# Designed miniproteins, single chains, continued (3): the designs that were tried, part 10

Each design is a single chain, and the fold is of that chain. pLDDT is the mean over its residues in the fold that is shown.

## One batch from the design tools (miniprotein)

Design m8316
Fold by ESMFold2-Fast:
Structure m8316 (fold): chain A 73 residues (1-73)
Amino acid sequence: SLDRELEELRRQYEEARKLAEEYKAKYEKAVADAKANPSVREENEKLALEYEAKYTYYEGLAGSNEARIQALA
């Protein structure tokens, strides 16, 4: 059913968007913490790279799901 497919895609879109927002917030905090304290810079730079990879991945998933929703709607 198209309606069920759209509902599932919207659910997946919202989950991916939520995870992207959460990891982006963690990325921004790690970047800020790295700037604020030189003694933990390397640790927070590594965390920032990990969180950037995660939010970029979930932004990509959200964008893919959004494009498919638009194509089916």
Scores: mean pLDDT 86

Design m8317
Fold by ESMFold2-Fast:
Structure m8317 (fold): chain A 103 residues (1-103)
Amino acid sequence: MKVRVIEISTTKDGVTAEDILAAVREAVEAGDVAVFIVTEDSDVKKAGEYMEEAYLRDPRARAATASVAASINAIDAGRKLTEEELEKIKEEALKLAKELEEK
């Protein structure tokens, strides 16, 4: 089992529940876990709505997804992440990934 870090951007055309679901399906088919990170200029709430829509379309997606929402919510800026904050979240997600692989 591997963990895949998947970036969600709400500022680009075509970033929808289908795009998120496609990424999660790849992880599920490989027996991996997906960790989602919302990009700096993205709406965190809208990203959450995309995730929920993806879960409704494939229940396996929910089981294969680890949430980093708690880490995101710890960021002082709230809705917008700086480049430094995004890098720290990626590092924390990879650390969680390693811990999940060891358990």
Scores: mean pLDDT 58

Design m8318
Fold by ESMFold2-Fast:
Structure m8318 (fold): chain A 107 residues (1-107)
Amino acid sequence: SLINEAINLLLKGLDNNDQESIQKGYTKISKILEDGNSEQKLELAKVLGKKLTEFVKENPEKKKEVPLLVNVLLEKIKNEDEKKTFLKTLLENLDPSLHLEILSVVF
């Protein structure tokens, strides 16, 4: 899956402090959020929520980076209703321990 590849590239970059991988993953995800259809954005939100949950379990010290990453990605969604739907879907697939910190940065 192109979505899985983009998210995995970003998270691998964050895990290894690899700026090139972070930038490439971010660019691929941003393109989906800017140019993708509603189904692609919804799938991205679901996969991202699940992958971030796994990432934080494996890298607890990087938990603080997750809210900032989510906020940066939400800024790429132009439509406010799509942004809210994306965030809701992401949170439904994300570990509850991350919900408050994400909401505090986004709102």
Scores: mean pLDDT 84

Design m8319
Fold by ESMFold2-Fast:
Structure m8319 (fold): chain A 71 residues (1-71)
Amino acid sequence: MKVFTPEEINRILTLAVIRGVDPELASKLAKLLKEKYGDKPVTEKEILELAKEAGLSDEEIEILRESLETL
């Protein structure tokens, strides 16, 4: 299963914002990931679960999922 480092997550969130995710929601997701996992690598499933908690829409979650698959 592919895991993502904090640096990779920051690159993916930047790409997701370019593709249409709200920058404030992306920032909130990044904060939640740091609070829950710190500097530990995280899975796609863990990122998407916290994205729902951060308040991303279903469309924004799909953009994020596709952005995660790009790395």
Scores: mean pLDDT 83

Design m8320
Fold by ESMFold2-Fast:
Structure m8320 (fold): chain A 62 residues (1-62)
Amino acid sequence: AEVERRLRIVEQNLADVREGIEFLEKKKKDNPENKEKYDEQISRAREIMARLEGELEALRAA
């Protein structure tokens, strides 16, 4: 159904964002000189992740 399709899309997007955060955290550890830039990018990615988690919960409640 439509809800199942939306759940798959949101779950995939959430997985992609989580992978991106892990990548940025590794980059920050390897390149401490650029810590501030990676922290900013991680913060932004976590905001996107929170939005997607909210959408996922809303879809599960539907």
Scores: mean pLDDT 84

Design m8321
Fold by ESMFold2-Fast:
Structure m8321 (fold): chain A 64 residues (1-64)
Amino acid sequence: MNLERAGREAGRRARERALEGLPDAVRVELEIELLSDGSVLAVATATGRDGRRFVAEARVPIPP
């Protein structure tokens, strides 16, 4: 429950940040990792038509 919520929130933030950096992105890839400190890290990679990439991260703590 808390893990899924943290993952969704981290993914949403990372995706929004990636699209801010590359608004013309045709593709966004998302990777989510559970960290040993009790947080979730999401990494979003936006790719433009010309192959440009912008990588954004978001970290969300998992509530107790």
Scores: mean pLDDT 81

Design m8322
Fold by ESMFold2-Fast:
Structure m8322 (fold): chain A 83 residues (1-83)
Amino acid sequence: SAAEVERWLAEVDELLAQGLLSPESAELARRIIEAIARGDLEELRRILEEMLEIAEKKTGRSIPKEEKEKIIEEILEEVRKAL
């Protein structure tokens, strides 16, 4: 519901205010929440791909294509069930 989406966005803002999320992580979380709220699974996939690329850069480890696809599809399936 719209009220639930507003609550999730408020929770992200609260975590940012408490220093538990970086501004960059808060922005990614907001983008995810908004994509889920719209039922935009294509946009959600793009955000998840971006997050995995950031993780590779941060850790210096390359994630195999098959592993990335498995992670993304697992998350998208959970979101599909919730919609």
Scores: mean pLDDT 80

Design m8323
Fold by ESMFold2-Fast:
Structure m8323 (fold): chain A 65 residues (1-65)
Amino acid sequence: SELERQIRMETLVALATMDGKVEAEIVGDAVRLTSLAEDEEEREKLLKRFVEAAKNLGIEAIVVE
């Protein structure tokens, strides 16, 4: 349902933003993810982790490089 999708998107936002290393925003039916890490390896690792989390939650992730 719409409500269940909203809860899953909000869950991903909470998980992604908890350490202050990722910015996350709900955009329509998707979650936009921006890594705030300056180190390229850490940035890639964080984004891969949260893209996989989005996939497991059945929601669309948009990655901002």
Scores: mean pLDDT 82

Design m8324
Fold by ESMFold2-Fast:
Order: C-alpha cells, then structure tokens, then sequence
Structure m8324 (fold): chain A 97 residues (1-97)
C-alpha cells in the first residue's frame, strides 16, 4: 500500500540525512558509508518507481557486482511493491534443488 512505501522512503531519507550529518561532523568520508548512502538513495529511487535511476546508483557502489545489484533490486521490489514474494520463494526452491 502507498502508506507503507511512503514510510519506507521517509525512513531511508532519515538514514541518509543522519549518515551525511555524521560525515559532515567528522569531516571524513568512509568508503563503507559512501556505499551505504548510494544504496539508500537507490532504494528511494526504486520505491518511487525509478528503477533505472536506482540501477545507476547501485552501479556506483564499488563493492557490488551486477548479480548483487539485480538481487538487491528484486528484494527491494518485493519490499516496496509486494512483488517478488512468489519469485523469492521460487529462488529459494531453486537453491534447494
């Protein structure tokens, strides 16, 4: 439902703001924090239906492979739109096969 997506977006935006405020207060940027901020921005973009923008943001994360990017997008679609629950179940069944 729209309320759940709006709450997820607001929560992600709060995490980004907190991380950026902490970086500003310390005057230093940790690579792990930069990657986390990019992932959070990608999650917000996907929650807004901007899948290509989310993909571009995830491609900037140096620690993620193309396969991991696709897995994250799939997981976030399941969380934000209720899509992929059946696909996640099928993926689990394939891993057990």
Amino acid sequence: MDAARKEAIARAEEHIAAAEAEQKARGTIKPEEEDAILQMKAAIALAEGKEEEARELLEKVKSLSEEEIEELIKAWKAAFYGEGVEEMRKLAEELEA
Scores: mean pLDDT 67

Design m8325
Fold by ESMFold2-Fast:
Structure m8325 (fold): chain A 100 residues (1-100)
Amino acid sequence: SSLVRRLMDELRDVVTEGLNEIDRLMSLLNNATTKSEIQSILRELVDLRNDTMDRMGDIIVQLERYGSDDEVNAAMSMLFSFSDYFVNVVNQMLQRLQNM
């Protein structure tokens, strides 16, 4: 349906926006020289994850109402992939904090 297609497009846009913002924060991390700067970036990264996952969750709730199981499963796969990528980024930041 056109509604389901729009919801899937909105979900892809939310993921793309989130990934682009993670890339921006990682660029800031490359220029960070103090633990305080890295901790500030980590807080912004956590806020970004929470906002992005909440936005994805709202779309998934609508897909559960109007979409098929295949579309819901695809959306959940995108959410899990985003979450996994976020965990990898946080682990890189934590290793950098330990090595300072």
Scores: mean pLDDT 86

Design m8326
Fold by ESMFold2-Fast:
Structure m8326 (fold): chain A 90 residues (1-90)
Amino acid sequence: MEELEEFLREVEKLTKEIREAAKAGNMDKARELLEQLRELIERSSLPPDVKARLLGLVDKALASKNPNQMVALAEAVETLVRLAVEAAKV
């Protein structure tokens, strides 16, 4: 439980930085942060199906040339992680 809460905090911090970089037009910085988010998800203890869905969203964000789409996809990753972490709580 504590490990998943720490993971959620790391995801929230990283997705905030991704959104800020994308909104500033710094797409290269946003992609570097998205790659860090991808590695963080791959190392997580989340169920394989949830990990696959999250990695799909990150890969779509990495392929995006649209800052608004990248922001929306980063928000979707954060929301899905939050829901998965809450579902794991007893």
Scores: mean pLDDT 84

Design m8327
Fold by ESMFold2-Fast:
Structure m8327 (fold): chain A 76 residues (1-76)
Amino acid sequence: SMEEKLEEIKKIVEEMEKTGDYKSGIERLSKILSELSKEEQEKALELLREMAAKSTDPVFRLYLELVAHEIEERIK
């Protein structure tokens, strides 16, 4: 379901912030995002932007914005 996919994305993002393993996190996010419908990708984009906005870590924010830009490019 969409809820299960968004929850998995959220877990990966939270792990990235806690561990600092941004490269592994992005690889995992990219795999999940590539399997999403356009509507699900739009929901994921909103979630990623919300999580980036709540963080004070500039490296974490940068990586989430890179993923967000990839989603935007795909849903144009």
Scores: mean pLDDT 83

Design m8328
Fold by ESMFold2-Fast:
Structure m8328 (fold): chain A 68 residues (1-68)
Amino acid sequence: SPAEELVRRLEAALAAGASPAELVAIARELADQHPDDATVRGVTAALEAHADSPEFLRWLVAELRRGL
């Protein structure tokens, strides 16, 4: 699913030391490719709203993996 692809890319980026801006860019790319996917859009909005909180972004990615 698009949500699984998003989580996979975000996990790989975090493991590589990606910045919050890079995580937001990945999520925006997936949201543009899958405009009708509510989960991808919701995750993208959450990442954009909390781009100043690396701790929240790490928590969110881990929580999404647990939910899949």
Scores: mean pLDDT 83

Design m8329
Fold by ESMFold2-Fast:
Structure m8329 (fold): chain A 85 residues (1-85)
Amino acid sequence: SRIEENLRREVEELTGQDVSSWSEDELVAALYAISLGARVDPEDPSKVILTPELMKMLGLDVNVVDLEDLVKRIIDFFKEMGVFS
């Protein structure tokens, strides 16, 4: 869809990662994390630096996580809340 194309482009621009194979749910999850202050690690672009607020929301005790792991955690969180089907 056009929305998926726009989300994919935005996530690629913000992360510098190839997200051509990502689902719409994964793109939405990544964009949500970035909107809450998550930032790509300049030393390793596969990793993301979290804010204290985002760590608390996700129940994490670490402030650097793999981008793929972060996306999965947010998808699981939203599935528990009934946001994703």
Scores: mean pLDDT 79

Design m8330
Fold by ESMFold2-Fast:
Structure m8330 (fold): chain A 94 residues (1-94)
Amino acid sequence: SMLDEVNEIIEKLKKAKTEGEMIENVVKLMELAERAKREEPLEVAREILEKAIEAIKDYLKNNPDLSESVKKFLEEALEGLERELEEIEREIEE
């Protein structure tokens, strides 16, 4: 179900027409990643984080004309998610 949720949020992010819609869906990805880390097996939480990171990276790549404040928000969201992924990968290895 959380894999279905992450895919649904990613599709909404791709279709976002306003900064507000984009921010709402990025926040939902971050909240889902945190919930997955708590409730899902580490392997599933890793997959959800990898999908969320790739979706935000793709959004940045496909929207080069974003305002500086929005770019900073997305870059800070990516840094947070990438740190969470590193923690999960460390737990899987150790």
Scores: mean pLDDT 84

Design m8331
Fold by ESMFold2-Fast:
Structure m8331 (fold): chain A 83 residues (1-83)
Amino acid sequence: RSPVELIEEAFVLVTLGREDEALELLQKAGMSPEAAELVIKGWRAYLEGKRDEAIKLFKEALKHVTNPEIKKYLEDLIKRLEK
């Protein structure tokens, strides 16, 4: 039930095509609608093999996030994808 746990559950929902439910969970985790939409687009790009596009979308989402735990999640995700 931490923000990161809700974000991880939302990612699983995106892999199942349940993007509306994922959007609700990301907002419950503390993301704005703008940040949540960008994260879902980033995850979709990643799942489509568009790694560079996913990184750009996650960096854009990070601009809309003020919560330190969510910032850390996105920063860690970006670093893993840039390896």
Scores: mean pLDDT 86

Design m8332
Fold by ESMFold2-Fast:
Structure m8332 (fold): chain A 100 residues (1-100)
Amino acid sequence: SPEEEQLLEDIAEGIARTLVSLAEEHRDMTPEELREAILETLKRYADYLVKRFGKEAAIRTLKLVKERVLELAQKHGLPEEYVRIILEAIDEVIERIKAE
């Protein structure tokens, strides 16, 4: 429904902002520590989305998160290495949802 699509877009925006902020706030983390923090955050959101909206909607929302992270990362001047860590973590979580 249009109402559900708008809600999923709003959730994707919130998740994307959270991930970019986490990377900005923790610039002193190693790439490995940042990857672990991003992945744990994404797994929690993925569990929530699958339980509330189902597998297909969760995957669609995470793809929107990926697009919005790219836009926000450019605006915030986030280093390419951090952007790659976030995008790879999103792709890993999407593949885990598909396998279930």
Scores: mean pLDDT 87

Design m8333
Fold by ESMFold2-Fast:
Structure m8333 (fold): chain A 78 residues (1-78)
Amino acid sequence: SEKQQLMKQLSMLGSSATSLGLLAKSKGNSEMYEKAQQISNEITELEKKIQEGKITLEEAKEQLDKLQKKIDELKKES
């Protein structure tokens, strides 16, 4: 389903946020670690809203796009 595809994309994005957080922690970069944790928290909240039906799939896609851009920006800083 479209909902299952969105959840898979969010799971992959969450893995990226976790990897960036671990990289930041290994390098002692507290600012990058905090940014990675914030993005991870936003991903978890979006997953919860989707699972609870508190957000439309269209709105969820827009939020996913914004989260992807945040991850891409953080990767450029690493």
Scores: mean pLDDT 87

Design m8334
Fold by ESMFold2-Fast:
Structure m8334 (fold): chain A 105 residues (1-105)
Amino acid sequence: SPVEENIKEAIAAFRRIADLLEENGLTDTASKLREIIKKIEEEVKKKNFKEALRYMEEGIELLKGKIPEVKQRMSEEQFFQYLLLLSVAGASAVVVKQILKREEA
């Protein structure tokens, strides 16, 4: 399913971001992100893709809000990886949202 594939891409990006956060001592943010990942996976198992999208958007907003702190604590290379992974998760959420809107029409 294109919806499930895009959600899978976002989960993979979030897991890599969580690892980068933990490596740099941002353990509270990493823990919150890992809880969001679990909620996304639970909703996908139930085929509740609208709710899975809501948690994806919650994760994106969390990570966007942490950009200033992440920039101060990470190396330049790790910070650019963080931004790239966040962009992948954001793009996946946009695709999921568009597919779900077409299925409601």
Scores: mean pLDDT 90

Design m8335
Fold by ESMFold2-Fast:
Structure m8335 (fold): chain A 71 residues (1-71)
Amino acid sequence: MISEAEIKLGMAAILYGMGLFLAKKGDLEGAIEFLEKARKILESIPNPSAEAKALLEQIKEEKERLKEELE
């Protein structure tokens, strides 16, 4: 059976990918929005796996980088 944590990790990974795609397209604001959506999903997991924690850290790093580019 697919767990809630596995579903949320999958959803967050998709949203993270969308955020990266928008950043490449030059839509920095849209990229940040999708990264925030991914972060919220990951932070809603009660006992996050190592994979979920690693993805959350990557999302935080990417958001700060994009915010700096928006100046």
Scores: mean pLDDT 83

Design m8336
Fold by ESMFold2-Fast:
Structure m8336 (fold): chain A 88 residues (1-88)
Amino acid sequence: MEEERKRLNEELRALAAELAKHRTPDPEEQERINLAAVYHEVKLIEENFPELLEEMLASLKPEERKQVEELLERAKKAAEELAAELAA
């Protein structure tokens, strides 16, 4: 079930990304979509394999970890904005 859920989410995301790519000539919008996709992928890893995410972050230097945390925060914001638009 866990792997089946992950595969279905990937298929749905791939379809949504394909449709969005065709209708999105704006580079800022494309960047936002890419960031949202990264956030959802990290969340899937966190939900299914939290130990792997923790190990990866623990292996990073403090500077690298800060950069990753900043990137994830930006990705989270992009995902929230996209979700709000879809809910409207």
Scores: mean pLDDT 70

Design m8337
Fold by ESMFold2-Fast:
Structure m8337 (fold): chain A 91 residues (1-91)
Amino acid sequence: SEKEEKIKKLEQQAASYYSAASINRAGALVSEELAEKLEKKAEEDPEKREEYLELAKKFREDAEEARRAAEELEEKARKLEEEAERLRKEM
């Protein structure tokens, strides 16, 4: 039925958004690990301290942006799942 096709498309799009969110969350974790390693290097190398801290700050900012992107994608996915559930209840 046409409703079944709509439900399937909504669920597929939701799955795609969840997948994209997962990738962004993984990226945020990698950026945080890199920031922590750079902060440690800053403690060990006084001559390059400011350079390492500036890079660490950039990676922490990248992590925050990736987390925000993940949250937005997860919200979009949730709304699509809610729409699919509404259509199922009308069948």
Scores: mean pLDDT 91

Design m8338
Fold by ESMFold2-Fast:
Structure m8338 (fold): chain A 67 residues (1-67)
Amino acid sequence: SAETLAIAKAIAQQELDRLLAKPTLTDQDRARIDGLKRVLAAKDLEELLANGAGNSTMTVDQITETL
């Protein structure tokens, strides 16, 4: 749903802002930033799931725990 997509993007944006605030980025941080940017660029839920496959389970779990 649009609400699920919005919540997932809000979580991704918060994590992206945290990483971008770091004075030094590791290769792992850069890979995570690329992954988060793909999640944020997703046009719909299907693309979000494809782009965030590795983080989707954790993001969905966090949303479920909040409900």
Scores: mean pLDDT 68

Design m8339
Fold by ESMFold2-Fast:
Structure m8339 (fold): chain A 69 residues (1-69)
Amino acid sequence: SEQEQKEQEEKMKKEQLKKRQEAYKFAYDASLAGLDEDSIREELVRKGWSEEDIKYTLELYRRFQELSR
């Protein structure tokens, strides 16, 4: 039970890290492609991403846009 709980927590942390990496790559690729925030939001909603993950991706996108100026 405790061992299964620890394995579940590690699995959740790994999935969250993977999702954050996917968000980073998406934001970077979107910034290079010149996509607007509405297009990014629509695409992520279509993919079934959570509001938290969408918000995180948009924050990364804004930072990439600032750095490319």
Scores: mean pLDDT 78

Design m8340
Fold by ESMFold2-Fast:
Structure m8340 (fold): chain A 95 residues (1-95)
Amino acid sequence: SWLDKVYRPDEELLAILKEAGATKDLLTVSEIVTYIGLYLLQKKLADPENPTIVDLSGTPLQKIVGKSRLSVKELGEALMKYIEEHATLDEEATA
């Protein structure tokens, strides 16, 4: 059910999601995670020697997570924290 929760991301996260192909301002957590994955692929941010590691140096994602280099797992954890702190839960769309 958490993946089905609908959020309105802040302008910083929403800009990243729209660059990845998002066309709407209200997204489920599942959609946010999907667009972040597409962003990582489009920008070639995964380490080719170790694809569990991403390099966010010089990207807006570095500002969101506070680190230039981290694992995909750490990125997921930082993204969830960012959504809870900086995105508005749409309880009507989630209900």
Scores: mean pLDDT 80

Design m8341
Fold by ESMFold2-Fast:
Structure m8341 (fold): chain A 84 residues (1-84)
Amino acid sequence: KKKELIQKAMKHLGEALRIAEQTDPEAAELFRKTQKEVIEALKKGDYEKALEIARKGSEWAREMGLEDVAKHLEEAAKYLEEAI
């Protein structure tokens, strides 16, 4: 169900931020903003925008060499895409 997919996406988004905070606290500010923007898009029912933001965050994480953060953001994006 859509609600279960969104909950899974939210868990991966939270895990990405947790890993970023422990690995690179300075870069974690960027991912904290990403999480906030995804949550705001979901509150407005804008799943396409939430997906776009999560994908962009994943790309930034890969560019920074934060592979585990990128992997969790990619999983969040996958669940958001399935929820559409």
Scores: mean pLDDT 85

Design m8342
Fold by ESMFold2-Fast:
Structure m8342 (fold): chain A 88 residues (1-88)
Amino acid sequence: REAIAQQQEAALEQKIAEAKTESEKLLYLAYLYLFRARVAALDGDYEKAIEYLRKAKETLEKSGLPEEEKQQLLEEIEEAIREAEEKA
């Protein structure tokens, strides 16, 4: 399970490095924070999960993506924060 998590994280880091635009880099960085938040939540560390989710939201909001495209992911991040706060 740990090996799969490391592989997924490495894949996201590689996508960030290979991204052609700043918007793509920030999008993949937001997904990396979301992934780290999910791993922390699975470990029962909801405080750390919330920290990563807040970083994901901030990173996505700083992206040059259209509001319509980022709104769906922002809603998913906010729901994840709510669930983590209820379990913390």
Scores: mean pLDDT 79

Design m8343
Fold by ESMFold2-Fast:
Structure m8343 (fold): chain A 81 residues (1-81)
Amino acid sequence: SLVEELRELVAALRAAKTNEEKVAQMERLLDLLISASTDPKKRENLRAFRDYLRSHADDEATVDSLAGALIGEAEKLIESL
Protein backbone atom coordinates (compact mmCIF):
# COMPACT_ATOMS: atom_id res chain seq x y z
CA SER A 1 0.00 0.00 0.00
CA LEU A 2 1.01 3.64 -0.36
CA VAL A 3 1.03 4.04 3.46
CA GLU A 4 3.37 1.04 3.88
CA GLU A 5 5.73 2.33 1.13
CA LEU A 6 5.76 5.84 2.69
CA ARG A 7 6.48 4.37 6.17
CA GLU A 8 9.34 2.26 4.73
CA LEU A 9 10.93 5.27 2.95
CA VAL A 10 10.56 7.50 6.05
CA ALA A 11 12.24 4.76 8.16
CA ALA A 12 15.07 4.46 5.59
CA LEU A 13 15.60 8.25 5.64
CA ARG A 14 15.61 8.30 9.48
CA ALA A 15 18.20 5.45 9.45
CA ALA A 16 20.50 7.19 6.90
CA LYS A 17 23.88 8.12 8.45
CA THR A 18 25.82 9.89 5.68
CA ASN A 19 24.93 12.97 3.65
CA GLU A 20 25.02 10.80 0.48
CA GLU A 21 22.59 8.26 2.03
CA LYS A 22 20.24 11.05 3.20
CA VAL A 23 20.17 12.64 -0.28
CA ALA A 24 19.55 9.23 -1.94
CA GLN A 25 16.67 8.38 0.45
CA MET A 26 15.15 11.89 0.09
CA GLU A 27 15.18 11.47 -3.72
CA ARG A 28 13.26 8.17 -3.33
CA LEU A 29 10.72 9.72 -0.94
CA LEU A 30 10.29 12.82 -3.18
CA ASP A 31 9.62 10.59 -6.23
CA LEU A 32 6.87 8.76 -4.30
CA LEU A 33 5.36 11.99 -2.86
CA ILE A 34 5.30 13.66 -6.30
CA SER A 35 3.70 10.55 -7.87
CA ALA A 36 1.10 10.25 -5.07
CA SER A 37 0.10 13.95 -5.09
CA THR A 38 -3.09 14.92 -7.00
CA ASP A 39 -2.66 18.67 -6.24
CA PRO A 40 -0.72 20.43 -9.07
CA LYS A 41 0.58 23.11 -6.65
CA LYS A 42 1.82 20.47 -4.18
CA ARG A 43 3.59 18.62 -7.06
CA GLU A 44 5.20 21.95 -8.13
CA ASN A 45 6.36 22.65 -4.54
CA LEU A 46 7.82 19.12 -4.21
CA ARG A 47 9.73 19.56 -7.51
CA ALA A 48 11.09 22.91 -6.25
CA PHE A 49 12.13 21.13 -3.01
CA ARG A 50 13.94 18.48 -5.10
CA ASP A 51 15.74 21.17 -7.17
CA TYR A 52 16.81 22.95 -3.96
CA LEU A 53 18.05 19.65 -2.45
CA ARG A 54 20.11 18.93 -5.60
CA SER A 55 21.66 22.43 -5.55
CA HIS A 56 22.64 22.00 -1.84
CA ALA A 57 23.43 18.24 -1.71
CA ASP A 58 26.97 18.89 -0.33
CA ASP A 59 25.72 21.11 2.56
CA GLU A 60 25.23 18.78 5.56
CA ALA A 61 23.21 21.32 7.63
CA THR A 62 20.85 22.09 4.71
CA VAL A 63 20.46 18.36 3.89
CA ASP A 64 19.60 17.57 7.55
CA SER A 65 17.04 20.42 7.65
CA LEU A 66 15.45 19.28 4.36
CA ALA A 67 15.34 15.64 5.55
CA GLY A 68 13.37 16.71 8.65
CA ALA A 69 10.96 18.81 6.56
CA LEU A 70 10.40 15.96 4.06
CA ILE A 71 9.74 13.41 6.85
CA GLY A 72 7.15 15.85 8.25
CA GLU A 73 5.40 16.14 4.86
CA ALA A 74 5.36 12.35 4.40
CA GLU A 75 3.95 11.80 7.93
CA LYS A 76 1.19 14.40 7.28
CA LEU A 77 0.25 12.50 4.10
CA ILE A 78 0.21 9.15 5.99
CA GLU A 79 -2.14 10.69 8.63
CA SER A 80 -4.47 11.98 5.85
CA LEU A 81 -4.77 8.53 4.17
Scores: mean pLDDT 87

Design m8344
Fold by ESMFold2-Fast:
Structure m8344 (fold): chain A 83 residues (1-83)
Amino acid sequence: MEAARIALEAAREAKSPFEAATLAANRAHDKGFSQDEISAAATVAYALKKTGVELPLEETERLIERALTESVEDIIARIRELV
């Protein structure tokens, strides 16, 4: 849940996909998340900013779980299927 909130907030505040990923990674690290969780939060924040799609928290939580095993390109494709 917290990783999904971090990703959504980072995507909202950032001006670029790369900035969103960096902001999410830094915030997740500061909260003591594992490296895998930090990577997942960054991947989802990047994909959300890249697509410009607004997702509810529950759908974003599902994307965090997928990002633990899937590439950023896979996450971008999944977001595009939701619109």
Scores: mean pLDDT 85

Design m8345
Fold by ESMFold2-Fast:
Structure m8345 (fold): chain A 85 residues (1-85)
Amino acid sequence: GPKVTVEVVDEKTLRIVNETTGEELVLSAEEPEEVLRERLKEFLVSLGISEKEAEEIAEDFVRALKAGEVEEGAVLLNDYLAAKV
């Protein structure tokens, strides 16, 4: 599958990079929760993850991001992607 990296840009911002295609997604805690969940879900589906799993992961990650736990959210997402992709 594609090689994906998750990196913390700042205390409110995370970047996800599909190193195989060069596609990237930047997520900020300042965005509305619904927008963050939809954008992350669509990105995860593009990696071959099912819509149901992508939605569940997006919900968990966005909760962490909105709680100010950006580094913990990045670890959660990176560990998941390493296992699935």
Scores: mean pLDDT 81

Design m8346
Fold by ESMFold2-Fast:
Structure m8346 (fold): chain A 65 residues (1-65)
Amino acid sequence: APPAPPLSPELLRKAGELIHAAMDGVSEEELKKLEDEIRKTLEKLNASPQERAAVDAVIEAARRI
């Protein structure tokens, strides 16, 4: 089987939502909302430093779109 992704399914879903929104050119206000939701999910799940780093990379990628 391929290696499991470093993110939980909930974090993967939220990261995907953020990237799709950025690609669709939604407002910065909506992007900030999605960023806030992901950050709250990280706290709720007591995410590992690896998961936090992966989410930060996704947020940075979305901001560069």
Scores: mean pLDDT 75

Design m8347
Fold by ESMFold2-Fast:
Structure m8347 (fold): chain A 79 residues (1-79)
Amino acid sequence: MLTEEQRELAREALRLIGRKTVSKEDAVEVAQKIAELFGVELDLSGKSTAEIMRTILDLLGKHIPPEELAEIIRELFAE
């Protein structure tokens, strides 16, 4: 079960992925926060923004159960 902190960071990551334009700096910051929260060390040196975004998706998929990820997505886009 995810902590509230993990759930909030997943929401931040999903908002970033949903953006039309993403800076490399924003992608690096979010990827590092996720890695730190899940106890993973990342080497993002020499990686493109697209590769960093893929890393974020991979981390979310490995550490968040699909049912909890779907719930976070619903919460994020609920009006």
Scores: mean pLDDT 76

Design m8348
Fold by ESMFold2-Fast:
Order: structure tokens, then sequence, then C-alpha cells
Structure m8348 (fold): chain A 60 residues (1-60)
């Protein structure tokens, strides 16, 4: 289970990687949702979060 601090830090890193810091909040929500669905499986959470972040970055 990810803490809110870990979710925010990961979201910021992902947003910076895509060059879209404005997406931090959307990516953080995707990470939190993935954590809820995966029940704390960190690898599955990371995979789903990156997939959703890529969709958000391509939409913008």
Amino acid sequence: MLTPEQVRAAARSIAEHFGKPELVDEIAEALAQADREAGGDTVSIAHRAVKEARKLAEKA
C-alpha cells in the first residue's frame, strides 16, 4: 500500500519524464486508483500508473 507522499513523489517523477508537470494531479489519482485495485502489489500499481500517465500525456 502506497502512502500519499509516495504517490505524489511517483506522480511528479512520471509527469517530469513526460515533460508535463501539470499532469501531476491526474497521475497521482491514477496511482491511487491502481493501488486500490491491485491491493498493494507495487509492480502492478507501477505498470498501471505508467499506462494511464501515458494516455493522459498523449491526450494533452
Scores: mean pLDDT 71

Design m8349
Fold by ESMFold2-Fast:
Structure m8349 (fold): chain A 63 residues (1-63)
Amino acid sequence: MSVEEARARIEKVADEASKLVKEGKITADQAVQMVADEARKTGDPRLAPVATKAANRVLEAAS
C-alpha cells in the first residue's frame, strides 16, 4: 500500500466516522478510535500526522 493510498483510506474513515457521530450512532471517542485503527493497519509512522489531523477533524465535527 502506498502512502497516498493509506492517506486516502484514513481520510475516508474520518469522513464516515464524522457522519456517524453527527447522526448520533457512535460517540466521538469511538469515531477517533476508528481513525486510529485505520492508521495502525498501515504500520507507517509517516501517517501519524495524517491520523492526528483526521482525528481533530472528527472531534470538530462532534462539537
Scores: mean pLDDT 78

Design m8350
Fold by ESMFold2-Fast:
Structure m8350 (fold): chain A 70 residues (1-70)
Amino acid sequence: SRADKLALISRLIGLRLRRIGLEFERDLLEARLKTATGAEREALQRRIANLAEEIANLDAEIAQLEAQLA
């Protein structure tokens, strides 16, 4: 129905906005990584890896919702 499609579109918009936020955070951490050393560098690398996993999970969910709207 139209209402069901609008609900899926609303969810898709929310996931896309969250993904943009995670990409922005990743870019800031990657910029910091260029000058970081020792324990700070290791902590930043772990957070960047975790963000990459979160983005990949969001991409999978977005793809599933886009398939439902096709």
Scores: mean pLDDT 90

